# Ledger of designs, part 33: designed miniproteins, single chains

Each design is a single chain, and the fold is of that chain. pLDDT is the mean over its residues in the fold that is shown.

## One batch from the design tools (miniprotein)

Design m1131
Fold by ESMFold2-Fast:
Structure m1131 (fold): chain A 89 residues (1-89)
Amino acid sequence: MREEAIELLKKAQEALAKGDFEEAEKYLLEALLLQAKEEAEETGYDLKLLEEIAELSAKYLIAKAQGDEKKAEELAERARKLEEEIKKK
């Protein structure tokens, strides 16, 4: 899983360098979803909540790359609230 996630992150970075934000978001999401599954297995946290955090994190990174600070801040706050919800159980 670690090597697969690293390869997907490299593809995302290459897509970002080309300005292909849609392709970059797809690779980022796939990498972050693999990490979410690993974290769920290690911690016992709710996989669906971790997957939702992964989706928000992928969108956050794209928003930051595009310079949309307001959208990035909104996405970060939403991810933070879900992370707090996971830790309460």
Scores: mean pLDDT 80

Design m1132
Fold by ESMFold2-Fast:
Structure m1132 (fold): chain A 80 residues (1-80)
Amino acid sequence: SLEVLEKVREMVKNNQPLSDELREEIKALLKERGIEVLSDGQAINVALALYEREKADEKTQKIIDERLEKINEFVKKQKS
């Protein structure tokens, strides 16, 4: 999972377009974590948040988890 998150960070840092391969890797990772997204942009933003979470202390991880929960609730509401 960290490898996929690092690929997303490097893509964004280098201002590169999202490849079909990376899109499928992100979808698989988010599905494994029970996270739903409505767009490629939202998937990228969630992946970047998960990357920051992997490097963060316990307090920062909790803040990131709360932000991701809000995103997930918004997505579920939009799909209904």
Scores: mean pLDDT 77

Design m1133
Fold by ESMFold2-Fast:
Structure m1133 (fold): chain A 66 residues (1-66)
Amino acid sequence: MPASTIDNRIGGIRAIADVLGISTDDLINMYQTDPDAFRAMLRSRMGFDDQQVANIENSIATIIAS
């Protein structure tokens, strides 16, 4: 689709990493090595609900698969 690119998804993940004070690679690594800690961090620091956390996980999985 013309408005949705992998770059846009990476931009969203980068914004989350920036708010947390870590790199995008560190955020992706946390998801891969400790998904429970990753989910807990998104809920506690970003205030995300379960649906928002799942959407972020799906975005990271898509980036990794690309």
Scores: mean pLDDT 75

Design m1134
Fold by ESMFold2-Fast:
Structure m1134 (fold): chain A 116 residues (1-116)
Amino acid sequence: SREELEKELLEEIKEMLRKRGVPQAFVDSLDGLSPFEAYDLLDPELQAEFELLAQKMTLARQKGIDPSELSDEEVEEWQYQAILDRAKSLGFDPSELEGLSAEEAEKLLKEKLKKA
């Protein structure tokens, strides 16, 4: 059910926070919230880390390996390549994304799509 899915997502957020050494008092403050409300209460660094973890899990599943075997650099390279491939498929010049981080490249691509 939707309620069961929301409980599972919230427990994944709480588990991530525990593994990162976030104070238990903060983790406990998330009890009874939806996973969306809990995510919104995270600082930008923790939100970025959760997004990175979710992407590591996705890439690890595709490769048939454990997410812990992936470096942050390998995930960032995969993200950047995915952004370049999407830009090319949409007819944008990938050279405009050179020298940018994956986050900056994604932002630029989104801005170009809003103007098109």
Scores: mean pLDDT 72

Design m1135
Fold by ESMFold2-Fast:
Structure m1135 (fold): chain A 98 residues (1-98)
Amino acid sequence: SLKEKADEAEKKGDYDTAISYYLEFLKTVDLRDVEQVKEYIDALLRIAELYAKKNDLQGVKTVLLDLRSLKYIYQFHPELQPYIDEAIKKVEELIKKL
């Protein structure tokens, strides 16, 4: 799977390749399925962590904007709000360390 290929690239230190596979994974997610949206949020967080490892502040900030957009899109899905808020918090912490 794309997620498994991303994990393998990350383990090898190939951060650009890992980000590319995670971005392709995001295109396969059905955003109408709450369970798949949780996987989408997890993948965005991993992308942000990879940008941080590359010292790419703009990459991390782009992920933060995407997560904030998801919070607005899913404003009537209380089950997703804690997942989105935790991801936003983690990405904001990554920005503070850069």
Scores: mean pLDDT 89

Design m1136
Fold by ESMFold2-Fast:
Structure m1136 (fold): chain A 66 residues (1-66)
Amino acid sequence: MSKAERRRQIALETANEAHKRGLSPEDVGRVVRELQAWLDSNPEASEEEIRKKGEELIKKAVEEQK
């Protein structure tokens, strides 16, 4: 699997987790866009760092809905 395909898979996993956490489709889209922007700024990020960033963005979005 290419580096780009792995990044896309992690973004899809992040979208699925955001949905499971009760985020609206609009908020899921924002989380994914923010993750993609972070990935563009961090081309050398490990899969662990990408997953950690995804969880951070989901937590922030959930907190902002309160």
Scores: mean pLDDT 79

Design m1137
Fold by ESMFold2-Fast:
Structure m1137 (fold): chain A 62 residues (1-62)
Amino acid sequence: SAAAKEAELKKLEEEGRKLEREGVRALLDGNPAQVEAYSARAKELREEAIKRFGEEAAKRIF
């Protein structure tokens, strides 16, 4: 149970890092629509993490 929760949190952390990197790349490429899309998805990921694991766990993702 604890190990499964930790694995899930690490997966969410990895997804958060990918979204952050893709957003930065979109910004550097001059694609504001993609920047906004990645930002919105990152907010959704954070909200889901808070809902499932609480505020402290969600802070690990971003």
Scores: mean pLDDT 81

Design m1138
Fold by ESMFold2-Fast:
Structure m1138 (fold): chain A 68 residues (1-68)
Amino acid sequence: MKIPLSVVNSSAVAFARSIVRHLKESDLDKDTAEAMILMSLGVIKTSGDSPEDIERSEELLEKLLEEL
């Protein structure tokens, strides 16, 4: 069973969405953007959030990394 509001409002998912938005709206070079994504993935992986929220957050950042 999915709980959309909890998933959407989790700290890890909110953090990942904020990073994606900032990187898409900024004129950062590819190397800087990649470094920020990799650091953000490290932070999310060490968070105390649920495995589902971590996986969702990783998918958002990995998609952005592939689009660089």
Scores: mean pLDDT 70

Design m1139
Fold by ESMFold2-Fast:
Structure m1139 (fold): chain A 80 residues (1-80)
Amino acid sequence: MSPGVQAVIAHLEKYGYKPEDVLSVEELRELAEKLLKSDNPVDKELGEYLLEVAEELEKEGRESISVTELAERLVELAGK
């Protein structure tokens, strides 16, 4: 697993998520709203990417995503 994906997973573990956990689009939006209210610019940026992933999932007709796949998508978004 790439160092970036591992770093994102470690950050999500601070919020009680495990790599094998599955988040619904609703849970992603709730987490994003919480992070966007943070004074930490890293948390705000992560919140923006979480909203983008939620929108992508809705366009794909998906209602959930694994933490591992979420971390992979977040690393791709941060690299754009």
Scores: mean pLDDT 80

Design m1140
Fold by ESMFold2-Fast:
Structure m1140 (fold): chain A 64 residues (1-64)
Amino acid sequence: SEVEKLAMELAVAAAEGDEARVRELMERLGKHFLEYADSLLAYLREEKREDLAEVVREYAATLE
């Protein structure tokens, strides 16, 4: 599905540290982003990518 494709692209962008692409893909996922937010945050924190984890956390917070 398109959602699964975007989620895979988001995981790749996060692994590469591409903050601009991560932001774009979170916005494109829209409401579906919250389904992936906790897993993505856990991954980024485990990898000690704190700056990117903060970007993801802040965006998730704006979605209520």
Scores: mean pLDDT 83

Design m1141
Fold by ESMFold2-Fast:
Structure m1141 (fold): chain A 95 residues (1-95)
Amino acid sequence: QTARDRAAQLYEEASKWAEKAAEKNPVAADHYRGAAETFRKAAELVRAGAPDSEIANYSTAAALHLVAAQIFAPDNEELKKARELLGEANRVLDA
């Protein structure tokens, strides 16, 4: 599996965890859905062979959505998992 295939898969998994967080945390749901959408776009860009700078823009947007969500729902495992997967995807893409 290429580093890009792995990074795309990790962004796709992060999107699913963000969607689960939205279902469990109605107050922060819009921010989690925003994160899920930007994770999906990052994965699509990785698979399309887009420049790293363009992928980084969507990765950063997803991180900002998760920061906003944490203000309203800090203590949840779905947020933690989404953040871990985002960090791993970024590390794989930088390798």
Scores: mean pLDDT 85

Design m1142
Fold by ESMFold2-Fast:
Structure m1142 (fold): chain A 87 residues (1-87)
Amino acid sequence: HMITFEVIITAPSREDAAEIVELAVEIAQKRGLKVLGVEPYLPDRPNTARIVFEAPSREEAERFVEELKKAAQEKGIDYDIELRELP
């Protein structure tokens, strides 16, 4: 059984948000998580991106987000990252 999650990424600029999205896709691939969809910028929110993915557990999804936060911080990008479980 796989659980579907959404990560919403907000950064100071579209460029910064896009860089975090690239990191997120790379980390998800390394962790064996299935990415279902990527919106690198929302139509009305250019600094906000959305990634939908599947994970075998909430704990794995949380570990993915923590690794993403660390990677973004190491690049000096300010961020707001929200993880949500989808129905």
Scores: mean pLDDT 81

Design m1143
Fold by ESMFold2-Fast:
Structure m1143 (fold): chain A 73 residues (1-73)
Amino acid sequence: AEERVKKYIEAARENDPNIDEEVEKKIEEIEKELGRKLSEKEKEAFRKRYLGEKGQKILGEPGDGTKAIEPLD
């Protein structure tokens, strides 16, 4: 199950070389809205979700995009 999410993350990064920069900008926006820094676990969960959803769309696999990715704690 997690192996598929890793495949999606790799597909997202391969398709868009600037995707990591976009993810980091999104994390900064979230931190500003919350008024606090995200923990490493929260950042990892967000990166997996964002990149996983992007990769799933790139690979054209069916799904709701959220069920396969762990929620933030």
Scores: mean pLDDT 72

Design m1144
Fold by ESMFold2-Fast:
Structure m1144 (fold): chain A 70 residues (1-70)
Amino acid sequence: MKAKEVEAMKAALDSTVELQRAIRENAPQEEIDKLIEKLKAEMEKLSQFDSPLAKRLIEAGKQTIKIANS
C-alpha cells in the first residue's frame, strides 16, 4: 500500500512540476490543456489514498490548474 501511494504522489508531483514549467515557458494553450488533463488523471489516482500528504498534493495540483486557467 505505501509503495503505491509514494508512486502516485511522485506522479502527481511530477505532473504538477511539468505544468508549472509549461506555464513559466509560455507554452501553447493546447500543450497546457494536455498537461492539465494529465495532472487531473494523476490527482484522481492519488485521491484513492486518505493520507494528509496525498490531500495536500491534490490541493497543490488544484492551485496549479487554477493558475494555468487564468
Scores: mean pLDDT 82

Design m1145
Fold by ESMFold2-Fast:
Structure m1145 (fold): chain A 91 residues (1-91)
Amino acid sequence: MKLKPVITTGSNSTFTVEVTTERDAVVTVQWFADGKLVKSDSRFLKKGETFTSTLQLKNVSDVTVEVVLASRETGEVLARYTAEQKAEIIP
């Protein structure tokens, strides 16, 4: 999992995560603002593929992203990652 730098334009902040898998997996990216789920993306990735999930919000200072990798055949959770990002407002 790779988090991109937060891009802030006016009151809008853009958050981006890139997920690359070392094996075939169903990848689910969930975005939370103020503890509330605001966006969920799910995609099947083949080994070496990258999935990019982007969230744009107004008037938010922080966001939590959760990434879950699951087996396509069994639905077993293979990996889970959680990260927090803060919007930087350049004065």
Scores: mean pLDDT 75

Design m1146
Fold by ESMFold2-Fast:
Structure m1146 (fold): chain A 75 residues (1-75)
Amino acid sequence: SAFEAAKRNAEEVLRRTGDEKLATVVLAQGIKGIESLKENKAKGEQGGNGGRPFKEISDEELAEAKKIVEEAEAK
């Protein structure tokens, strides 16, 4: 499912970077994407097969997650 994929992506980030905060943000973003898909079910009826919020963790996605962590740390 999309949730399982998001969870595995977050675990891979933790394994690769060792940053628990970054992995938590990546997981949270994945969950938010899934929640949004559930609310817009008309667009995401194929969720799990066609809904892939975190099918691949890119450097851009990691940079976005790091920005969120930096903003939280700045607070």
Scores: mean pLDDT 58

Design m1147
Fold by ESMFold2-Fast:
Structure m1147 (fold): chain A 72 residues (1-72)
Amino acid sequence: MAPVTDLEEALKKAKEMAESEHISGEKDWVVLKVTRPDGSVFYIVVPKSMVPRVIERLRRAGMTVEVVGEFS
């Protein structure tokens, strides 16, 4: 999913994706807060099934990741 700099937009997108289950095939969506090593923050919206892989990849890149929203 595309990165978002605003939490409200990320939450809105996650809710929209959950409501569009019939198109995406996924009903559970998660918003992740990602902090880069320089302290800059962005958010990403991912299917819940992909969350472990996304977190692993970002942490290996030196980023910190927190779950800040879940939608079904």
Scores: mean pLDDT 74

Design m1148
Fold by ESMFold2-Fast:
Parts: C-alpha cells; sequence; structure tokens
Structure m1148 (fold): chain A 65 residues (1-65)
C-alpha cells in the first residue's frame, strides 16, 4: 500500500540522516521514492527541497496519488 511505502521511506530517511545528515536523508528519500514508483522529476525536486520534511512530503504525495 501507499501508506506502507511512505512509512518505509520515512524509516530509511531517518537512518540516512543519522549517518550523513540532511543531504543524505534527502538522497535516501529520493532513491526509495524511485524504487516504489515515484517519478524522476519528483525525485529530483526532493533533492532540492530546503529540508527533509518537505522532501519526504513531496515523495509521499507522489507515491499516494
Amino acid sequence: SGEEKALEVARIAKEAYEKGGEEAAKKAIADMGLKYGASQEVADRALKMPNVTQAGTLVVLDLTA
């Protein structure tokens, strides 16, 4: 389900943040988004978001559309 995919993206983003901070978390969000069917355009936009929360929200919205 889209909710399960969103929760997995959030978990992986948290793990990446602990190891490499905000940039690593945004990259992890983008990569997992692509794996679960988010568009390349949404993934690219997630990397350019000012923070992890906005990046995650963008990807989750694409995955649940």
Scores: mean pLDDT 80

Design m1149
Fold by ESMFold2-Fast:
Structure m1149 (fold): chain A 86 residues (1-86)
Amino acid sequence: MEELSDEELLEALEQAVALLRTALANIDKLSKETIEQLIAEAEQLIAWAREVIESGRLSPEAAERARSLVAELERLVAELKAALAA
């Protein structure tokens, strides 16, 4: 009912993963500012997702999927930061 929706959270995480993968594949075509904005947005989404997971409101299946997507996002953020520093 409230703002906390399993479907919306999972969809947002999946879209973020897809966007960051696309950004990494096109890293040479992106401005530093665009990369920094993508990192900041992803880190905010990760923080929110972790709060939702820790709340215990997600189904076990949704929580497991969310944790996997968060781990993938954290990995992609680390790769974007490494590319930005190079």
Scores: mean pLDDT 82

Design m1150
Fold by ESMFold2-Fast:
Structure m1150 (fold): chain A 58 residues (1-58)
Amino acid sequence: GSRRISRTQAIAALMSFGFSVDEAERLLRGRKTVSLTELAQLAGVSQSAVSRAIARYG
């Protein structure tokens, strides 16, 4: 589905990929929600990796 990732879930996923909270918040600046594609691009990881992280935290 067209499910959007919340800021809280996105921060948790980014932290699981080795980003600090400050780095995650900077990458997400101004975004209340992100797509899997956007988060994958911001983190430099595959969409599958993002999907697994979101499944763990969502």
Scores: mean pLDDT 77

Design m1151
Fold by ESMFold2-Fast:
Structure m1151 (fold): chain A 73 residues (1-73)
Amino acid sequence: SPLIIRKTALFIRAAGVEFDYELAKRGRLTEEQVEQMKKDAEDVLKELEELAKLYPDDKLIKKEIERIKEILK
């Protein structure tokens, strides 16, 4: 379905942000790299929220939104 293709592509981008967040927690990123990760997380969050408006019953999109929001705290 068109949803699964778009969701898969967006979740791959989210996984990259989550990977960088794990590196940041372990002190492996510079302050500049942490700021870049947060900017990437904000872009992914905007696209996830747009997708959630189109598919309001998709619980996996909502869970991923909460994960990215945790990174941005």
Scores: mean pLDDT 85

Design m1152
Fold by ESMFold2-Fast:
Structure m1152 (fold): chain A 63 residues (1-63)
Amino acid sequence: MEELEKLKEEYNKEVKKVTELFRQIDAAVAAGDREAARQAAESYLKEMDKVIELFKKIKELLK
């Protein structure tokens, strides 16, 4: 259970990062900074991949 709790904590941290990156995209778009919006979107997709991989690890522990 210790390993599951650790993975869930990391999952929640990554979800918070994804949420923050999405807010950065909105802010950049509102500011008219398309380059910043594009960079934030690329970071968002990379962090989403990490969230998915963490979720897969959690599911494996649950069988």
Scores: mean pLDDT 81

Design m1153
Fold by ESMFold2-Fast:
Structure m1153 (fold): chain A 89 residues (1-89)
Amino acid sequence: MEEEIEEKKKAIEERLLKEGVPKELAEEIAEIYKEILETMNDSVEKLKELIKRLEELKARIPEESPVRKELEDAIEVLKERVEHWEKNL
């Protein structure tokens, strides 16, 4: 994760420099981008923990409950979003 975030930071910085953005501005933008990615990664980890907790609680609801099905569908959507963010961070 740290290596991947660093690579993405460098890629943004290099693209900005290639487009003629001044080095100081390109470096500042790249640092902000890195902080955003790190913040999103921390949020993703916390969200994974919350999803696991919801799955544990969902298991205590009767299988025939419409609410259990809605929670199951919501958990599936959240898992897909987490996977998408992990691939695109």
Scores: mean pLDDT 76

Design m1154
Fold by ESMFold2-Fast:
Structure m1154 (fold): chain A 87 residues (1-87)
Amino acid sequence: KEKLKEYAEKARNGSPEEGIAALTDAIALLMKEAIRSTPEEGEKLFKAATEVGKLLNEAYKAYQESPEKAREYLKKAADFILKVIDE
């Protein structure tokens, strides 16, 4: 939980580059926890990792045009991660 909160904070408030790196780390952590969890919890965490991955891809595409455009997707990913860990 603490590590995912740290990654979400970096994605929301850090530089676009720091945010992209933080989302990559968050995806890796969610996947590792999914493998170690019960099948039901693992499926939930895997779906969360997939959704963060989609937002990361959109942030990366936006970053190719402008760092500022990437911020919108990084913020959405951060908010999504925070919602997942509260449930």
Scores: mean pLDDT 81

Design m1155
Fold by ESMFold2-Fast:
Structure m1155 (fold): chain A 110 residues (1-110)
Amino acid sequence: NAMEKINEEKKKKEKELQLELDILRSFAVMALHFMDKDPEGALRLLVRIAEEMLKLADEAEKNGFTDIAKEIYRFAAELLAQAMGEKPLPEDVTKEEVRRLIERLRERLA
């Protein structure tokens, strides 16, 4: 029936978002491993990964997955704070806080 189809499509979208997040997490771990050898290159890659995380979070919110979006914002903020050698942000991280961290890191790379 129509309700079963909607539920299946929603579960499929949730799995797609989680898979994309897992891929970005893997790239983030790889970028962090390059910090010792090429810190500027690693930081530039982390900025790109964080920007892709913001796009993924927007897609999650658009599809009603506010919990997944919050998880993505938190991970992006923690990743950027770690890359800058700063303390983790509060547990409830907003899109605006992530954007500010990206801007600060870009300023360091200018």
Scores: mean pLDDT 81

Design m1156
Fold by ESMFold2-Fast:
Structure m1156 (fold): chain A 90 residues (1-90)
Amino acid sequence: SEIEKLLEEAEDAVVGLAHTDPESAKAIAEHIKKAYEAVKAGDLEAAIEHLRKALEVAREAVERDPSNEWARRAERYLEEALKKVEEELK
């Protein structure tokens, strides 16, 4: 699905982030994994919860280092994934 593709792109960005901000990368990856499992289970409410938590960590990483391309990419893909999950609740 488009949501699964966006989560995979966010996960790729998190791999890059791990080289400079390993703690944020680990936290985001754990939330992405839970969001992916929730999407596969059809639990859109759980998916939104985990995506919001992942996005919060990504936004904090961007605020600490706005030049970090990996943090910005993770934030972007997580925002797009969250929007798509919210659209499916309609």
Scores: mean pLDDT 88

Design m1157
Fold by ESMFold2-Fast:
Structure m1157 (fold): chain A 83 residues (1-83)
Amino acid sequence: MLKERVVAEAERILNEEFLPLVEQVRDKLSPEEQKLVDEYVERLRELIEKIREAKSDEEVKEYTNEFIAEAREAAEFLLPYLP
């Protein structure tokens, strides 16, 4: 139940908050910056899958903390391009 809620919230953050921001600024990004953003998106997706497949509450906590850190770094990268 906790794991299912964490996965749902992580998917919401990625699909409803982060990806819309990426699309809003994509035309302002260089090809190299677009590649970095795509790498952030891929890492966030991989972390969501790791949370989903986690076998213990400790693993859920570890991967959730990694997701939060990665999402923060990705958001900070996009901040200069936001209106």
Scores: mean pLDDT 84

Design m1158
Fold by ESMFold2-Fast:
Structure m1158 (fold): chain A 61 residues (1-61)
Amino acid sequence: LTPEQLARLAGIARHFGPEAAVKAAKLLLEDPNATDEQIAEAIGVSREAVEEAKRAGLEAF
C-alpha cells in the first residue's frame, strides 16, 4: 500500500471505525487501483466523505 492509501485507511478508521477501515483495506488489497469513489461505495459513504477522511488521516498521522 502507498503512503496515500495508508493515510486514507487511518482517516477512515478514525471517522467511521475499524469495521469500515477493514472493508476499505480488503478492497485495496484485492484491487490496488480502487478509486476513492469505489471505496466510498464499499463502506456506504460519499466520495467527499472519503476525501475528507483522507485529509484528516494525514493531519493525525
Scores: mean pLDDT 74

Design m1159
Fold by ESMFold2-Fast:
Order: sequence, then structure tokens, then C-alpha cells
Structure m1159 (fold): chain A 84 residues (1-84)
Amino acid sequence: MIEKLSEEQLARLAEEAAKYLPDLAKVLLTEGRRAGADQELLDRIAAEAGVDANVTLSDEELAALRARLAAANAALEARAEAEV
């Protein structure tokens, strides 16, 4: 369980996850715009992630970034399970 992780282990996992926060936000902003999400919601996501609210990705960039995020999430899950 996550509650069994030490503060140092949690900090390391948070640092690794934070490396991907801007990438995740870029995917959410691009897909959100395509889905017709409200601009105010997109602006909030961008502000929280520290990215430009007007960022948009090509289909190739979006696919590559999603693949990278999926690999990163799988690695973080495996590491979290090993630490619990």
C-alpha cells in the first residue's frame, strides 16, 4: 500500500512523476481542445502544470508523448509495487 512507503521513497517517486507532469498536461490540453473542452478549464490545467495554455501537438507528437507517458506510468507503478 502507498501508505507503507517512506517519506524518502515517496519524494523520489514524486520527483520521477513530476518529470512527466508537463508532458501529461500537453496531452490533456491537446486532447481537451479536440474534445471541445472549455478554454477556462484548459487555462487552469496549463497554469497548474506550468505550461503554455496554447500548446498543441501534432498527431505524431501526441502519439509519441502518449507512448512515453504510458511507459513512464508502467515503470512508476512497478517501482511503487516494489517499494510497498
Scores: mean pLDDT 70

Design m1160
Fold by ESMFold2-Fast:
Structure m1160 (fold): chain A 89 residues (1-89)
Amino acid sequence: MDKEEQELLEEIDKKAEEIKKKNPSVDEIIKMINELLSKPVSDLETGIEKAALLKAIASDRELLREVYSRVYKASDEEIERMQKINAEE
């Protein structure tokens, strides 16, 4: 494994942990998602922040369900599919 890949994963993990410690509301998370989506795709820092936010959300099953439901107006089927992908969480 490349050292750069390991350092990127550690940075993502650290930022995800910081987001989790802040215990953000669903509304705050949706705002963060919208702000990140408006930023340039080529920005590495934005990419790290997106990955960290997704990891933080995915670690909380109830939070993931609420965010997914509000952002995507998701059917129960899509929520079930997300749970299958994250079955080890």
Scores: mean pLDDT 68

Design m1161
Fold by ESMFold2-Fast:
Structure m1161 (fold): chain A 81 residues (1-81)
Amino acid sequence: SVADALAILRQMEKELQEALKNPSFVKPDFWERVIDLVREILERHPDSEEIRREARRILETLLKHGPKELHEEIEALLAEL
């Protein structure tokens, strides 16, 4: 459901904020896992403006504060929103 997807995105945003505070304790695949989860949720709920809004917030946070090597992938996904 949209409510379940929003709960997952909000939990991921919380995990992302914790990862940004302590990047040395983050597994290397964590950042790509966040992007993959956001993409999966967007594909399952293409018509949900609420999901697009939460996804955009997560992606913008990743673009601003996450690893630079992921910028191109994040920008491409944001362009699809």
Scores: mean pLDDT 82

Design m1162
Fold by ESMFold2-Fast:
Structure m1162 (fold): chain A 99 residues (1-99)
Amino acid sequence: ALEALQERGRALAAELAPLLARAQVGGVADQIEAIRALTRALAELAREAIEAGLTTVAGLLAEVDRQLADAEAQDPSDPVVQEVIERLRELREELRALE
């Protein structure tokens, strides 16, 4: 279980590396694509970690709520901030569905 999750995490990190590199030197569109891809990967790993008994829905919801509060404290006119807030809200809803 843990080894399989670690393997999946490494595979996702490799898939995301070129996208994250583009986000660092690119514009808003590249940053938004990186946020979307990263959030999808985190949602997948979260589901697998819960199924493996490595974490709980409640624990992950607490972390998402903390990240959402941090994002909502930033400039709401920034499209990157708006995308982060939207993806975190979607992740929160997806995690709640696992209850």
Scores: mean pLDDT 77

Design m1163
Fold by ESMFold2-Fast:
Structure m1163 (fold): chain A 80 residues (1-80)
Amino acid sequence: SVVDRVASLLPPDVAARLRERVDALEDELGARAPDLPPEDLHREATERIEGLMLEAGREAGVEDEVRKVIDDWRAQQAKS
């Protein structure tokens, strides 16, 4: 997954925090899913996960590397 790819670039403590925040976000969005159009849910999920990954990358000093992983992931999402 994209989160696993980003986590591999991060110190273990930052990677663990990112995974916890992504898990919490997935639980939140899952609870809201019945009340949102799928397109809107997917857009919000994508934007918020990107934000979490970029924050983790910035904290670890690897923001540019994380941004590159996100760009590759966005390209794959556009094909799917």
Scores: mean pLDDT 81

Design m1164
Fold by ESMFold2-Fast:
Structure m1164 (fold): chain A 86 residues (1-86)
Amino acid sequence: KEEELQKVIEELEELAEKYPELKPLIENIVKLLKELADPSLSEFEKEVNIGLIDINLGIMRVVYPDHPALPEIERLVEEAFRLVKS
């Protein structure tokens, strides 16, 4: 689970390097996902971080609706949420 989440984070960081225009939004998502990996986080704090990740993804959808990396980023975020919930 922890190793699987780290792989998702690494794939997102690779996409940020490949697509500099998305880098600030991907870096925000990565920061929030790293915070979600902290076992000391309350359930409320986890819900807030999940909401903030969804907001960053929503901004990406509005600003870059036709971006070729968007489906892959959305897939990686959904995988990360699945791993956090298990």
Scores: mean pLDDT 83

Design m1165
Fold by ESMFold2-Fast:
Structure m1165 (fold): chain A 72 residues (1-72)
Amino acid sequence: SEEEKKKVEELEKLTPGYFEKTYYGDSLSVVSILTAQKLFVIGYELSKEWNSATKSEEEAGEKAKKVLEAVE
């Protein structure tokens, strides 16, 4: 969880407003990342791909949904 928290802090610095936007626009991505440690690690990797490949919140939501399905 310490390493996962560090990854969240790094992600916030790289993409300012990412968590704020998701929290108010699409609650699934941030809540999924912040509430499940294993899910968070996978979500972080998907977030890196999202930041480099797309800036669409809709596409980020689809990636987050796949992360949720992986933990079921």
Scores: mean pLDDT 52

Design m1166
Fold by ESMFold2-Fast:
Structure m1166 (fold): chain A 64 residues (1-64)
Amino acid sequence: SPLEEERKRLAKLTQELMDKLDAGEISVEEAVAELDRFRAEATSPELQAAIDGMRRALVDRARR
């Protein structure tokens, strides 16, 4: 389904951003900006909620 494909893209983006954050290659602010860009392209409320959850998890993980 389109939602399944979008979730796969979100998972890939989240993995790439987390890897870069853990390596110190990008800031938390830059990672959040990438997720916010992806959210702006999302029309599904379910996908927007999933992105909001990933954004929160990403910020929390990066601050540890």
Scores: mean pLDDT 78

